# Designed miniproteins, single chains, continued (5), part 30

Each design is a single chain, and the fold is of that chain. pLDDT is the mean over its residues in the fold that is shown.

## One batch from the design tools (miniprotein)

Design m17017
Fold by ESMFold2-Fast:
Structure m17017 (fold): chain A 92 residues (1-92)
Amino acid sequence: SALEEYEEAKERFLKDPSDLEAAVRLVSYAGFFTRLGNTKLAVEGLKLVLEHVDKFKDSKLLRTEVNLLKEAAEKMGDEETVKLAEEILAKL
């Protein structure tokens, strides 16, 4: 399930906050949950990535995923997720 995949990505990222694949998966699942209206999981995942975003400077892959999430969040009216996505993009 998407929730199990989110929890797996979260566990991987918490064990190694420099894991780019785990960060990308957290952002991807944040986008999925934002589209479903579950803003709590989206906000949680983005806050975790934002705390360690300096480890991912110049990552085109993470920038692409964060931009896709921002577009989805804007369409859904999820202002908190948009703000977190903008903060991450500013630090990449």
Scores: mean pLDDT 83

Design m17018
Fold by ESMFold2-Fast:
Structure m17018 (fold): chain A 67 residues (1-67)
Amino acid sequence: MKEELLKQAVELGKQGRLEDAYELAKKAIEEGKISVEEAYEMGRELLKQGQRGAALAFYLAAHEAEK
């Protein structure tokens, strides 16, 4: 569920675990839990919550999945 993924991303961002946030997003896309568009949406939500590093990680994972 997107809400659980977002909560996990926030916790990883708070701890500065940005590589883990990237792997979380990448794995969720690869496993079909979220779409690339949803990963971008979650990145925007993370940025809105002040989680700049986690937002960047989600944007990067979404961008790499497109290419």
Scores: mean pLDDT 84

Design m17019
Fold by ESMFold2-Fast:
Structure m17019 (fold): chain A 98 residues (1-98)
Amino acid sequence: AEEERARLAAAYRAVADELNARLAATTVPEEQEQLRLVGIVVGYRASERLLELLSAEHPLTEEQREKWEEARKLAEEAERALRPEAKEELARYLERIA
């Protein structure tokens, strides 16, 4: 539905803007890395939800499915590398785009 896609896009934009602002303000390399990892997971989850809404009308090709499987693996690796505090922040961001 158009309204659901618009809501998801607006929610993701707000989260992405916040993460980018935090990344720009952070000078600690370890904190920058955790913010990048959070961004990777949030970006993947937002894209996955958008794709679910779109694929009901436009089925994915095999090539597109393979690229999504690669993106999923990268997001899973990023999520595993998060510290507990960053995992809590990730959960809050994911709630905002749910």
Scores: mean pLDDT 81

Design m17020
Fold by ESMFold2-Fast:
Structure m17020 (fold): chain A 80 residues (1-80)
Amino acid sequence: MKSKEELADKAIEEAEKVFGKLSPETIEALRAAIESLPVPVEDIEEIKVFRATIGGQDVLVVALTLKNGEVVAVRVPLAP
């Protein structure tokens, strides 16, 4: 991947495969969360998106697997 913008676009694409069309607010929150990550995009090996329930709230989870085997997770609450 060339940029955090490309990473965010890929995460949104993967999320829409799981959740269907995302709200503009969810897309903005996901972009902001990815831009705030302190990891270089070139260190990212794999992206996985899945649904989780935390405290009774549906949450969009983006798990980023790094080339060194570490995993960094981003969580975005889903609005009803």
Scores: mean pLDDT 79

Design m17021
Fold by ESMFold2-Fast:
Structure m17021 (fold): chain A 79 residues (1-79)
Amino acid sequence: MEISTEEYIEWLRSVGREISKEELEEAVLTFQRAFGLPEDGVFRGEVAALMVQFSFGLPVDGVFDEETERAVREIIAKN
């Protein structure tokens, strides 16, 4: 599944966290370096999955599937 930059920021805001677009790009580069991915600063695919999983305390495997999306939405619903 594909998650947008705007959707990720909105999800974080719903659980009482905030991040600017500039801070998000910096975080993307940090995750890309940590996991040995190309450092292009683009929030999509594997790096987007890793950032979502890390931010919501889920297993960090780099796969954004229906189960991961469901877990995030359940966490948001409880806040």
Scores: mean pLDDT 78

Design m17022
Fold by ESMFold2-Fast:
Structure m17022 (fold): chain A 89 residues (1-89)
Amino acid sequence: SPLIETLDEILEALRRAPPNVDVAMRLAAEVALSRAPQLTPEEQRKLLLALGMMQIAIILAKNQGLSDEEAIEEGMRVLERYRRRVEAE
């Protein structure tokens, strides 16, 4: 699935990101923008939802006093959970 491949590339970008939430979110967005034109409109909507949930999780973790590394890990957990749900469909 092109959507699953895109989510896997975003997860890889987050794993390789330095411990900086702004850089991590930017790298994830750059992967999404690069891959979005190759996706169907339904897959584009699912990608947008996945990115939104990931970014919200990162921001909430930072607002709760977690480190950038911990916040990125929270974003990755949310994205991995969404990926599993999409693959099960």
Scores: mean pLDDT 89

Design m17023
Fold by ESMFold2-Fast:
Structure m17023 (fold): chain A 113 residues (1-113)
Amino acid sequence: MEELIRRAREAVRRAERALEEAREAAKRGDNAAANEAIAEVFEAAARVYEALAEYLERRGAPVERVIGARLRAIGFRIDAELARERAKRGEAPDLAAAEEALREAREALRELE
């Protein structure tokens, strides 16, 4: 259990740093760097939800909660791939989506603690 909480906490810290990197890149008009940093936010959020799913499974939580956490992790990994595609195209970064992902990751971490 402690290892899962540690990994989730590390992932949230990574997401916070990546979001700050995304904001700084966006301010200087570096859309590619901003989207790459946004992809890191989504990957970190996915890791938090993967840790949450393992935590819930080990505690014998209802299967719906375990599967829900796994599906959310998959969704974030898809969002990360989309952000990387946007980076290659120089498209405008969606900072609001990244901020929402970090908010959800923090809520998932709170459920682990």
Scores: mean pLDDT 91

Design m17024
Fold by ESMFold2-Fast:
Structure m17024 (fold): chain A 63 residues (1-63)
Amino acid sequence: LGQQILQQADQLRQELIDLGLSDTAQQLWAQIQAAIQAGDYDQARDLLLQMSAEVSRAKVEQL
């Protein structure tokens, strides 16, 4: 489970970096890793959803 969350987070992290939001990507990535290390998979999934929302927002703003 944790490996799958990290794989999805890494893909979203790369998208955020490509969109010029490297600081946001680094912050959310670090928080997701910390949540997984703590065994808090519910928090990790919430942070993953936040990362996905940031990608969607950035894509709309670049239109």
Scores: mean pLDDT 81

Design m17025
Fold by ESMFold2-Fast:
Structure m17025 (fold): chain A 63 residues (1-63)
Amino acid sequence: SAASRALLAEGGRALRAGDGERAARLVEQYSKAAREDNDEGGLVAGRVGGAEVRRLFGIDVET
């Protein structure tokens, strides 16, 4: 959806800016939206984003 694409784009911006807390929140919001839509591609993207947030910032992310 347009909303999911916006969350993904903002998550990428937060990661590039080094804002781990914002990136974690956006990944969680994106993953929730993907689960509600039963979007398998979105679920994979959320897991990848969550792993990147954990790797870069040491923050656990619910996906």
Scores: mean pLDDT 78

Design m17026
Fold by ESMFold2-Fast:
Structure m17026 (fold): chain A 64 residues (1-64)
Amino acid sequence: MLEEKLREALLEEVRVTMELIGAAVEKRFSSGEKKREAEERAERLAEEAQRLDKEVQELLAQLK
């Protein structure tokens, strides 16, 4: 149901946001190749967070 999908999307957004924070911390304290890997992960997670935010907004719009 719509409410269940919204709950799942919100929980996933929280999870992705926590992972993004972790990647940002790793990027700050890493060097060389490890820093590049953390930067790449942070970029991917940021894109996922944007996608999930859009999904949440669309689900909220349906709850008129």
Scores: mean pLDDT 80

Design m17027
Fold by ESMFold2-Fast:
Structure m17027 (fold): chain A 72 residues (1-72)
Amino acid sequence: MKEYAQKAADLAEKAGVPEAARIFRELAENPDLSREEVGEKAGRAMAALQGVPDPELREEIARYLGKAVEEA
């Protein structure tokens, strides 16, 4: 989880979406989050990612988020 969430955060920050990067860092820094809390944060991050104009970059970030959620 931590490695995938950190990579997603770095890519979101590079894409100019600091709100998504913040949420991904919260996922990386809090390994004790419940599955429900991870899902709620992931939903907010996905909503923020809709602001990313590059669809390929958006999809790449979404893949890292998916891997982070699956490991939670």
Scores: mean pLDDT 75

Design m17028
Fold by ESMFold2-Fast:
Structure m17028 (fold): chain A 61 residues (1-61)
Amino acid sequence: SFEEELEKIKKGLAELLKVVPESARPLVIAYVEREAREWAESNGEDAEKVVEEIRKAAEEI
């Protein structure tokens, strides 16, 4: 489902943020936000809501 794929994206972001240097963190987050936005739009989902969820997930790490 869409929700399952979104959770996979959030988990992937969490794993990436654990291994990248702090200086690379904003670039990784921006990249994932752009990819998630395009993915959401291609599935007819609310891209802004998806991007907001990605940002919130990143802030918890």
Scores: mean pLDDT 81

Design m17029
Fold by ESMFold2-Fast:
Structure m17029 (fold): chain A 78 residues (1-78)
Amino acid sequence: SARELNSVTAAIAGITYPGIAEDIVRFLATVVDDSSVETLKVTLRPIPEEIREQMREVIRNDPRLSAEQKEKLLAALD
């Protein structure tokens, strides 16, 4: 959705707000199965490390993500 996609753009621009990591992970859940790890790495690399670490915590604890989706997203954040 536009909201979740805008959260990625905001984070890349250095903008942060409560729930930004959750909004980004929600967007990534919609594209993870259709994207390579390499493509996701390029997309996520400009995001500040503070937000990336929050995203790792959200991914680890999200019961809606499969184990394979979690592994793929965490690999993309390395």
Scores: mean pLDDT 81

Design m17030
Fold by ESMFold2-Fast:
Structure m17030 (fold): chain A 66 residues (1-66)
Amino acid sequence: AAADVVAAEIESLPLSQKRWATIKLAEAVDPERAAELKKRWDAGMPDEEISAELRRAVAEVVAREA
């Protein structure tokens, strides 16, 4: 699926670019949740949670655009 491909590409990016892309995608869906995600990331969010939030943001953007 398009969401899975986009998520995998972002997941393969360097950490700084991955953070930027994930937060920008989340902002497109829910700016308030994106601000919370940014705080959680900067506080030392585990890799599993980062991957889950990335996949969630991509899926939500793709669902809204489809």
Scores: mean pLDDT 75

Design m17031
Fold by ESMFold2-Fast:
Structure m17031 (fold): chain A 108 residues (1-108)
Amino acid sequence: MEEERRREIEELKERIEELLKEIKELVEKLVKEMGPEKTLEIYRKIVREALEEEIRWAREEGKEALAKILEDAMAGKGADVNSEEEYFELLRAALRMAELILEKLKKV
């Protein structure tokens, strides 16, 4: 059972890394097409929207601890992760946010 959770964490990390690579490639393409300032403005807006959607989802699902971590991150405060379960939930949130960021960047 604990071994199964560790496998899930590693699978989440690998998927997040692949999505971050795709995001980086799209950001580099946008920089070439519209310049760094406009790309940064668009990227910041997309990241904010993804965070807001994830916070909304977390609250709707009754995941108050996750919602607080994400709200603190949006406010520029560090993430206070105190357990493997909180870390797992944060990785799942990161995966969902990365997928949404990639989807929104493809529409630019």
Scores: mean pLDDT 80

Design m17032
Fold by ESMFold2-Fast:
Structure m17032 (fold): chain A 92 residues (1-92)
Amino acid sequence: MRKLPDLPKEELKKKIKEYLEEAKRYILKVLEENGNEKGIEATEETVKLFLEKAEKAEKEELSLLLSLAEESLRLAKEALEKLEQRKKEAEE
């Protein structure tokens, strides 16, 4: 098992929120460009539920949620980069 971060609960919650808010911004931009209105609604609800779970979670769960939030941000950045690359190729 990967070693979990030894951070206070409040710091874990703050980082989770920051990563999820950033990931949400990138994902929403991708979905808006694709006209995927249902995906936008689903993303907003998913982020809301994740943040609610993080507020109620114990330290062990918060460490796992932080790892998931970091992965969500990484995937969101990759999705945005792929979208921008496709747009650039279509404009050239």
Scores: mean pLDDT 79

Design m17033
Fold by ESMFold2-Fast:
Structure m17033 (fold): chain A 90 residues (1-90)
Amino acid sequence: AGEAAVARAREAADRALEALEAGDFEAAEEALEEAVRAIKEAEAAGLTREAAQLATGTAISMIGLLLDEEDEERRKKIEELLKKFMEKVK
C-alpha cells in the first residue's frame, strides 16, 4: 500500500516545479500542498524511504530554481514556498 501515494507525490512535485519555472506561484503552492499530503500518506503506509527521497529531491530541485532565479521578487516567493514545504514534510 502507498504506491498510489508515491505516484501522486511525484506527479504533484513535478507539477509544482513546472509551475515555479513558469512563475505561477499559486499553482505551485497548490501542487506543493498536494505533494506534502501524498508524501505523508506514503510515510503512513510504511514507504518512509520513498517519501524521504521525494521530499529531499523536491527541496533540492527548488533550491536549484532559487539559485537560477535572477528576479529578486520571484526568488523570495520560491524561498517562501520552499520554507512552507520543508516545514510540512519534516
Scores: mean pLDDT 86

Design m17034
Fold by ESMFold2-Fast:
Structure m17034 (fold): chain A 66 residues (1-66)
Amino acid sequence: MERAKRLLLEWLREQAERLIAQGRVEEARRALAIAEREVGALLEERGITEADVLEALARYEAARAA
């Protein structure tokens, strides 16, 4: 769980950095604060595994890069 939570939070921080680069600092701060608070509980409640997180992130990055 901790590793899955960390990977997802790292990915969310990367998205927040992109928003900050675009001048959307307040939106990035709000989104990241909510994510950091709720991600652990959400992953635990839904039984999302580290493998699920890695697969989802890989698919997302592949689609975005194409």
Scores: mean pLDDT 68

Design m17035
Fold by ESMFold2-Fast:
Structure m17035 (fold): chain A 71 residues (1-71)
Amino acid sequence: NKEQLDKEVTEALIRMEISVTRLAISRNVLSPSQRQDMISRLEGMRAQAKALGDDESVAEIDKLIAEIRSM
């Protein structure tokens, strides 16, 4: 099923980007404007994950946004 395959590929890409973002946060000190830009990008990914029913990715993104907001 092509729809299922497309969903799985999108979910995998979201998970990969979450992992890369977590690694970047652990190594960098971000300016206020950089933090705001990152939050906006993550909110977009959250909406996409929510639409796909990927509650695990939604939870991970929410945690990541909270970490950035606490910087």
Scores: mean pLDDT 78

Design m17036
Fold by ESMFold2-Fast:
Structure m17036 (fold): chain A 114 residues (1-114)
Amino acid sequence: MLDELLDYLSVALPNIDKEKLREYLLNNPEVLEKLKKLLSPESDEEKAEALLYLGKVLIELGEYEEAKKLYELVLKEFPDSKYVPEAYEALAEALEKLGRLEEAEEYRKKAEEL
C-alpha cells in the first residue's frame, strides 16, 4: 500500500521527494490512512479531500511547488467540488511560500468570492 501510493504520487508529481514523503508517512500512520483513499476513492469528494490533505503534508515538508501543482490539479479535475474554496486558499498559501505574492492575492480573492 505505501509503495503503491508513492508510485501513484510519483506519476502525478514526478519531482516529489519520494523518500522524504515515505519517512513522513511511516512516522504518521494516521496521515497514511487518510491518503490511502487516493488509491480507492469512493467519490470525487473523497478524492478531492485526500488530495487537499496531501497538499498540506507537502507544505509541511517544504515541497511548495509540488503542493501548488496538486491544488491546481484539484481545481482542474473537481471544479464543482465543495472543496474548491479550500483549494483556492491552499493554492494561495503555496504561492505565498514560493514568493509569488501577486498570484497568491488573486487566488485568495477567488476563494472569498465563492
Scores: mean pLDDT 81

Design m17037
Fold by ESMFold2-Fast:
Structure m17037 (fold): chain A 76 residues (1-76)
Amino acid sequence: SLKSRRLLSELERTLRLDPKNFEKIKEMVDKLIENPDVTVEDLERAREMILKYAPDNPEAQEIVERLKKKIEELKK
């Protein structure tokens, strides 16, 4: 949880400072998805932040879909 919280904080900062840096955003989302301690709440937060800061980008939509798939996987 501490590791996922740190990743979420860094993701939010990246989205605020450079929302067009999809390479960095994708890297951070990949680390979050691969984190064994990640929760549905963490993934939903990441999705909400990406939609807030980069709603109209097709790369952002791709990342959002990956988060949705992981959320459904964790829900069983």
Scores: mean pLDDT 80

Design m17038
Fold by ESMFold2-Fast:
Structure m17038 (fold): chain A 96 residues (1-96)
Amino acid sequence: MDKVKEALKKTETAAGQVNLLINLGEDPTKAVDKLEDYTKKLLDLAKVPKSKQDKIFKKMDELRALIEDPKATKQEILEALDKLIEEVKEAYKEGI
């Protein structure tokens, strides 16, 4: 339980860093890499089924694609990030 709580806290902190960098107009790529690493560790610790993990990582890929799209708005990128974190939290709760 405690390791899962710590992994969740790290995942939420990493998501906050991605949000901050996007709002500042800075490159969030390194922060997204950390978010992906912490998300994977959280989902593995919470024993989330691979099918649900695959869905979440597909949303991570969609977020990365929006970040690399010069036509994507900050709003679209932030909405994709928010959706990703909602999916992670739902999967984590169901995986335990």
Scores: mean pLDDT 82

Design m17039
Fold by ESMFold2-Fast:
Structure m17039 (fold): chain A 63 residues (1-63)
Amino acid sequence: SHDSHLRGLLTTAISDGVVTKTTLDTQYTTAVSAGDTVTATTLTTQRTTTVGDITTLRDLLAG
């Protein structure tokens, strides 16, 4: 059904978001370890946005 298809797309988007967050977490740790405060600040913003997007997608999936 159309609903099953949309739920599948949301589930995939959540999974992709979690992978993206993991990558950003690793990049953030590397930037902090290197003393790159500019990159660390940018990555903090990207991490916050990614977490917000995952939360929104999870709320949509929960109905």
Scores: mean pLDDT 87

Design m17040
Fold by ESMFold2-Fast:
Structure m17040 (fold): chain A 81 residues (1-81)
Amino acid sequence: MEEARELVEKAKEALEKGDFETAISYLKQAVDLLAQSEKPDRELLEEVLEIAYKVMEQSTDPELRLEAAIVALHAATLLAA
């Protein structure tokens, strides 16, 4: 769980620097770790969703926006379970 939290913090730092590719990479890793948990941290999943939406809002790259949308969908699916 701490590893996923660390990845989310790194994603926030990358987003702050405008490095959307790095932010998405860290979010993908965090979501994969959360998906492996019996009871994923819901607050952390909500943070992943928020960061993914910010990437979609701030990035003009359609491929990065699509990857962020996929991450957001995965996090939302885990929250609904």
Scores: mean pLDDT 83

Design m17041
Fold by ESMFold2-Fast:
Structure m17041 (fold): chain A 95 residues (1-95)
Amino acid sequence: MLLSEEELEKVLEAALRMFRILAPDGLLSEEQLKEILEAMGYHLSDEEVRELLKKYDKDGDGLLDEKEFVELFLDLLLEKGLISEEIKKKVLEKL
């Protein structure tokens, strides 16, 4: 079932709140990413978290900024069939 725009905004707000608490400098580590994903119901191995971070880490510094984190999170929702490509594009255009 697809999330409504309002449901997606609430889920994204919760994820971003966790990001800002764990990464007040705006840079999220592998361990912090795993904590957020686990809290959101994604139980990934350390290797899976590392591969996800690598995929979205455009700088190659081993850290995710807020935009990279949002892209990663939206792609996870898309892979689960919870959002559309159109909604993903709309959210990313606001960053």
Scores: mean pLDDT 79

Design m17042
Fold by ESMFold2-Fast:
Structure m17042 (fold): chain A 94 residues (1-94)
Amino acid sequence: SLRDKVVREARERTLAFLAENPDASVAELTAFGLELVDEAFRRAGGDIEVAEAVAKAVLMLLRERGAVSDAELVEIARTLGRHLRELEARVAAA
């Protein structure tokens, strides 16, 4: 499915980003996550559930790879979650 393909590609891109940027800051990881969420939302024609699945996949990989502390992971999750709510509100307003 498109969702499975988009999520798989997001996982692969996240792993590549972490391998290439082992000292990435919380700000850099957050910016990367936001970019993937926006791309997923566009590729899925505004399907918020696909964008949310990509956000969850990024957060899970950051946790599994120990890329950030638990407190930093919560901060990134809040930023991605807020952005997802903004995207959902834009669709609802259209």
Scores: mean pLDDT 89

Design m17043
Fold by ESMFold2-Fast:
Structure m17043 (fold): chain A 64 residues (1-64)
Amino acid sequence: GATAIAASDLGEEAAKRGAELTAKARGAASSIGLAGKNHEEAVQLGREAKAAIPDAITTYVGEP
């Protein structure tokens, strides 16, 4: 019942989040590369990305 509906919504939501998080991750990586931006900010961005998409982005922004 509800699980099937949630699964459909999750797929669509994940696709939207993935696109946004990809751009955000690139921005975060660029910020880190620019002058070693605040590591805590990078960690926070990694947490957001990890919650929405696979941990491949976590590696990119330096999150464990």
Scores: mean pLDDT 55

Design m17044
Fold by ESMFold2-Fast:
Structure m17044 (fold): chain A 54 residues (1-54)
Amino acid sequence: SADEVAEKAREAAKKATTPEEQIKLMREYGKDAENFTGEQARKVAGAAAEGAAS
């Protein structure tokens, strides 16, 4: 589900401390977001961004 993917994206982004790791995770979760409709896709992308900002 989108909620599960969003949670995994957030946690993975928090653990990515180098720029290279963050870029790789953003690419992977960007592809996952492509499988969801508008609001759900935005939720996944937002969770990844929030994790990276933390």
Scores: mean pLDDT 68

Design m17045
Fold by ESMFold2-Fast:
Structure m17045 (fold): chain A 78 residues (1-78)
Amino acid sequence: SDLVRRADELIREATRKKEQGDYKTAGDLMVQAGDLYQQAGDNQSAGDAYFSASTLYEKAGDTKTSEELRQKSLKLYS
């Protein structure tokens, strides 16, 4: 799937940004990956990406976005 391939590329870039301490950009990339997985119908991978983004936004100091993404992730696992 083109959507899954693009999402996987975003996950790799997010991992690089996280390793550099750029938690905000890593979180943004994880949200984009989650959106693509969700469009592909892969709710498990989308949930995982949004949960990872939640943790990254919390590390970046954005507690509000972190909580919103945590709730979004939980709905996708149901």
Scores: mean pLDDT 90

Design m17046
Fold by ESMFold2-Fast:
Structure m17046 (fold): chain A 70 residues (1-70)
Amino acid sequence: MEELERKLAETEARVDALIAAGDYDAALAVVDETEAWIESVRRSLSPEEYQEALERLAELRARVLAARAA
């Protein structure tokens, strides 16, 4: 799903910018919004696309939490 890859890339860019700005709460909100969007389109995703998307979001969330703790 081309839209999934675009959405994930946009989310990664937004999260990285918010981490650089020190706005960790906004970065977590962006991850949560993208997760909700993935759930809304889950029926259109293969099991592999869904799993990969969740893993990428989990990694983004972990990066935000690690940056906030530093």
Scores: mean pLDDT 85

Design m17047
Fold by ESMFold2-Fast:
Structure m17047 (fold): chain A 70 residues (1-70)
Amino acid sequence: MTPEELAARLREKLAPFFPAIADWPEETLLRTARTLLARRDELLGLSPEEIAQLPDEEAWLLDALRLTEA
């Protein structure tokens, strides 16, 4: 999956849960997509204890990643 493909999927999949994503600049979506691709294995490998301790920004990235893979 390219960053461009993931950025489009983020906008589509997150819109029902995070409507503000519709107003995000393309550059912000691409940056977020690149971050998710780079951190995919790390984020999906987290234990329940590690997930509970994630700051809000990191928890959002994990939720976004899970929604794009569903």
Scores: mean pLDDT 79

Design m17048
Fold by ESMFold2-Fast:
Structure m17048 (fold): chain A 59 residues (1-59)
Amino acid sequence: MMYAGEERDAAVAEAIKALQAAAGLPVDGVADAATRELLGAPGAARAAVERLVEISESP
């Protein structure tokens, strides 16, 4: 997929799972209340998402 928005959605889900695992929460990829608290500083979450996408593209 070259421009599929689903790629970004998948990266967001993976970032949520990573945050949940790091916080000791159940890893279900759903932004529940505890996960939203971790996402309250979205700079870190967005950086993780963009990093995952960029790594996927790297040669």
Scores: mean pLDDT 62

Design m17049
Fold by ESMFold2-Fast:
Structure m17049 (fold): chain A 79 residues (1-79)
Amino acid sequence: LRLPLEADVDMDPDVVVELRQEGSLHTLSVDGVEVFRSWEVTLPDGSRLSLGWSREVTVTHGGATLRVTPALSWSVELP
């Protein structure tokens, strides 16, 4: 999975943008709201499939604005 991320940002220091990884799971959160998630699935024949979802979100806090438009890509690796 590829993660091209576009953000249009005018941020207050109190706005939190956080990227987390646990194993093959990646999540992106803006002010506690999850906006992107990607993960990996292993198929019965040993093939690997990369999956994900994204959503566009605008966060406004104290006059600061962050707009996030994550791009989603798919890839498959065969043995």
Scores: mean pLDDT 54

Design m17050
Fold by ESMFold2-Fast:
Structure m17050 (fold): chain A 74 residues (1-74)
Amino acid sequence: SSLREAFRELTRRIEEAIEEGLKNGWSEEELLRRIQEIVDEWAAKNPEVPESLRELIRGIALQEARRRLREHLE
């Protein structure tokens, strides 16, 4: 249950960062850097999460951020 709660917190933080970046006109580089910082901070607090799963989550989050940014600029 604690790990499920940690994943929900991560998802919320990523979504909030994307919304903030889009609202404030962040570059793709700035947005992706912020997403990576959030994932790294979360991983440091949740050492039980395997590195392979962390990298999968990172990849998915970065892909979603790029998608949202492209839609916002179109």
Scores: mean pLDDT 85

Design m17051
Fold by ESMFold2-Fast:
Structure m17051 (fold): chain A 67 residues (1-67)
Amino acid sequence: MSAEEKFEEVKKKFPEASEEVKEKVYTFIKGVQTLKKRGAKLTDGLIESMSADLPKEIAEFAIELVK
């Protein structure tokens, strides 16, 4: 699943999210995908740090999509 496809799933689940939140969600998904492509080890702490600015419910859903 591409970063764009994952982002569409988040927008489908949380259509009421603000444009600022949507921008942060896309940045998170794209960032995680880029790190995976570079062979970086994704620790739970790193993922939590990268999602810290997202609302909790949206962050939890996005994290499950990128695992």
Scores: mean pLDDT 81

Design m17052
Fold by ESMFold2-Fast:
Structure m17052 (fold): chain A 75 residues (1-75)
Amino acid sequence: AEAEAEKRIEELSKTDPGIAVLTRMAYEEKGAEEALKVADTLVEKGVSREMTALLAGVLRAIGDDELAEEARAAV
């Protein structure tokens, strides 16, 4: 559960950093099970750099500066 979600986020940060940021957001908001579902869905559909940049702005607006910096570094 938790260890699985953290490992998945770490693996995604190497290949799909935008998806990694979104997965961590889901993990912090709804927990490990939802985070894994989000990761699988986004890997299948894909995420653009533009979408990742917009999400970084939203994360900063809601007060999650750490996730916003991760998303910015990803693009």
Scores: mean pLDDT 67

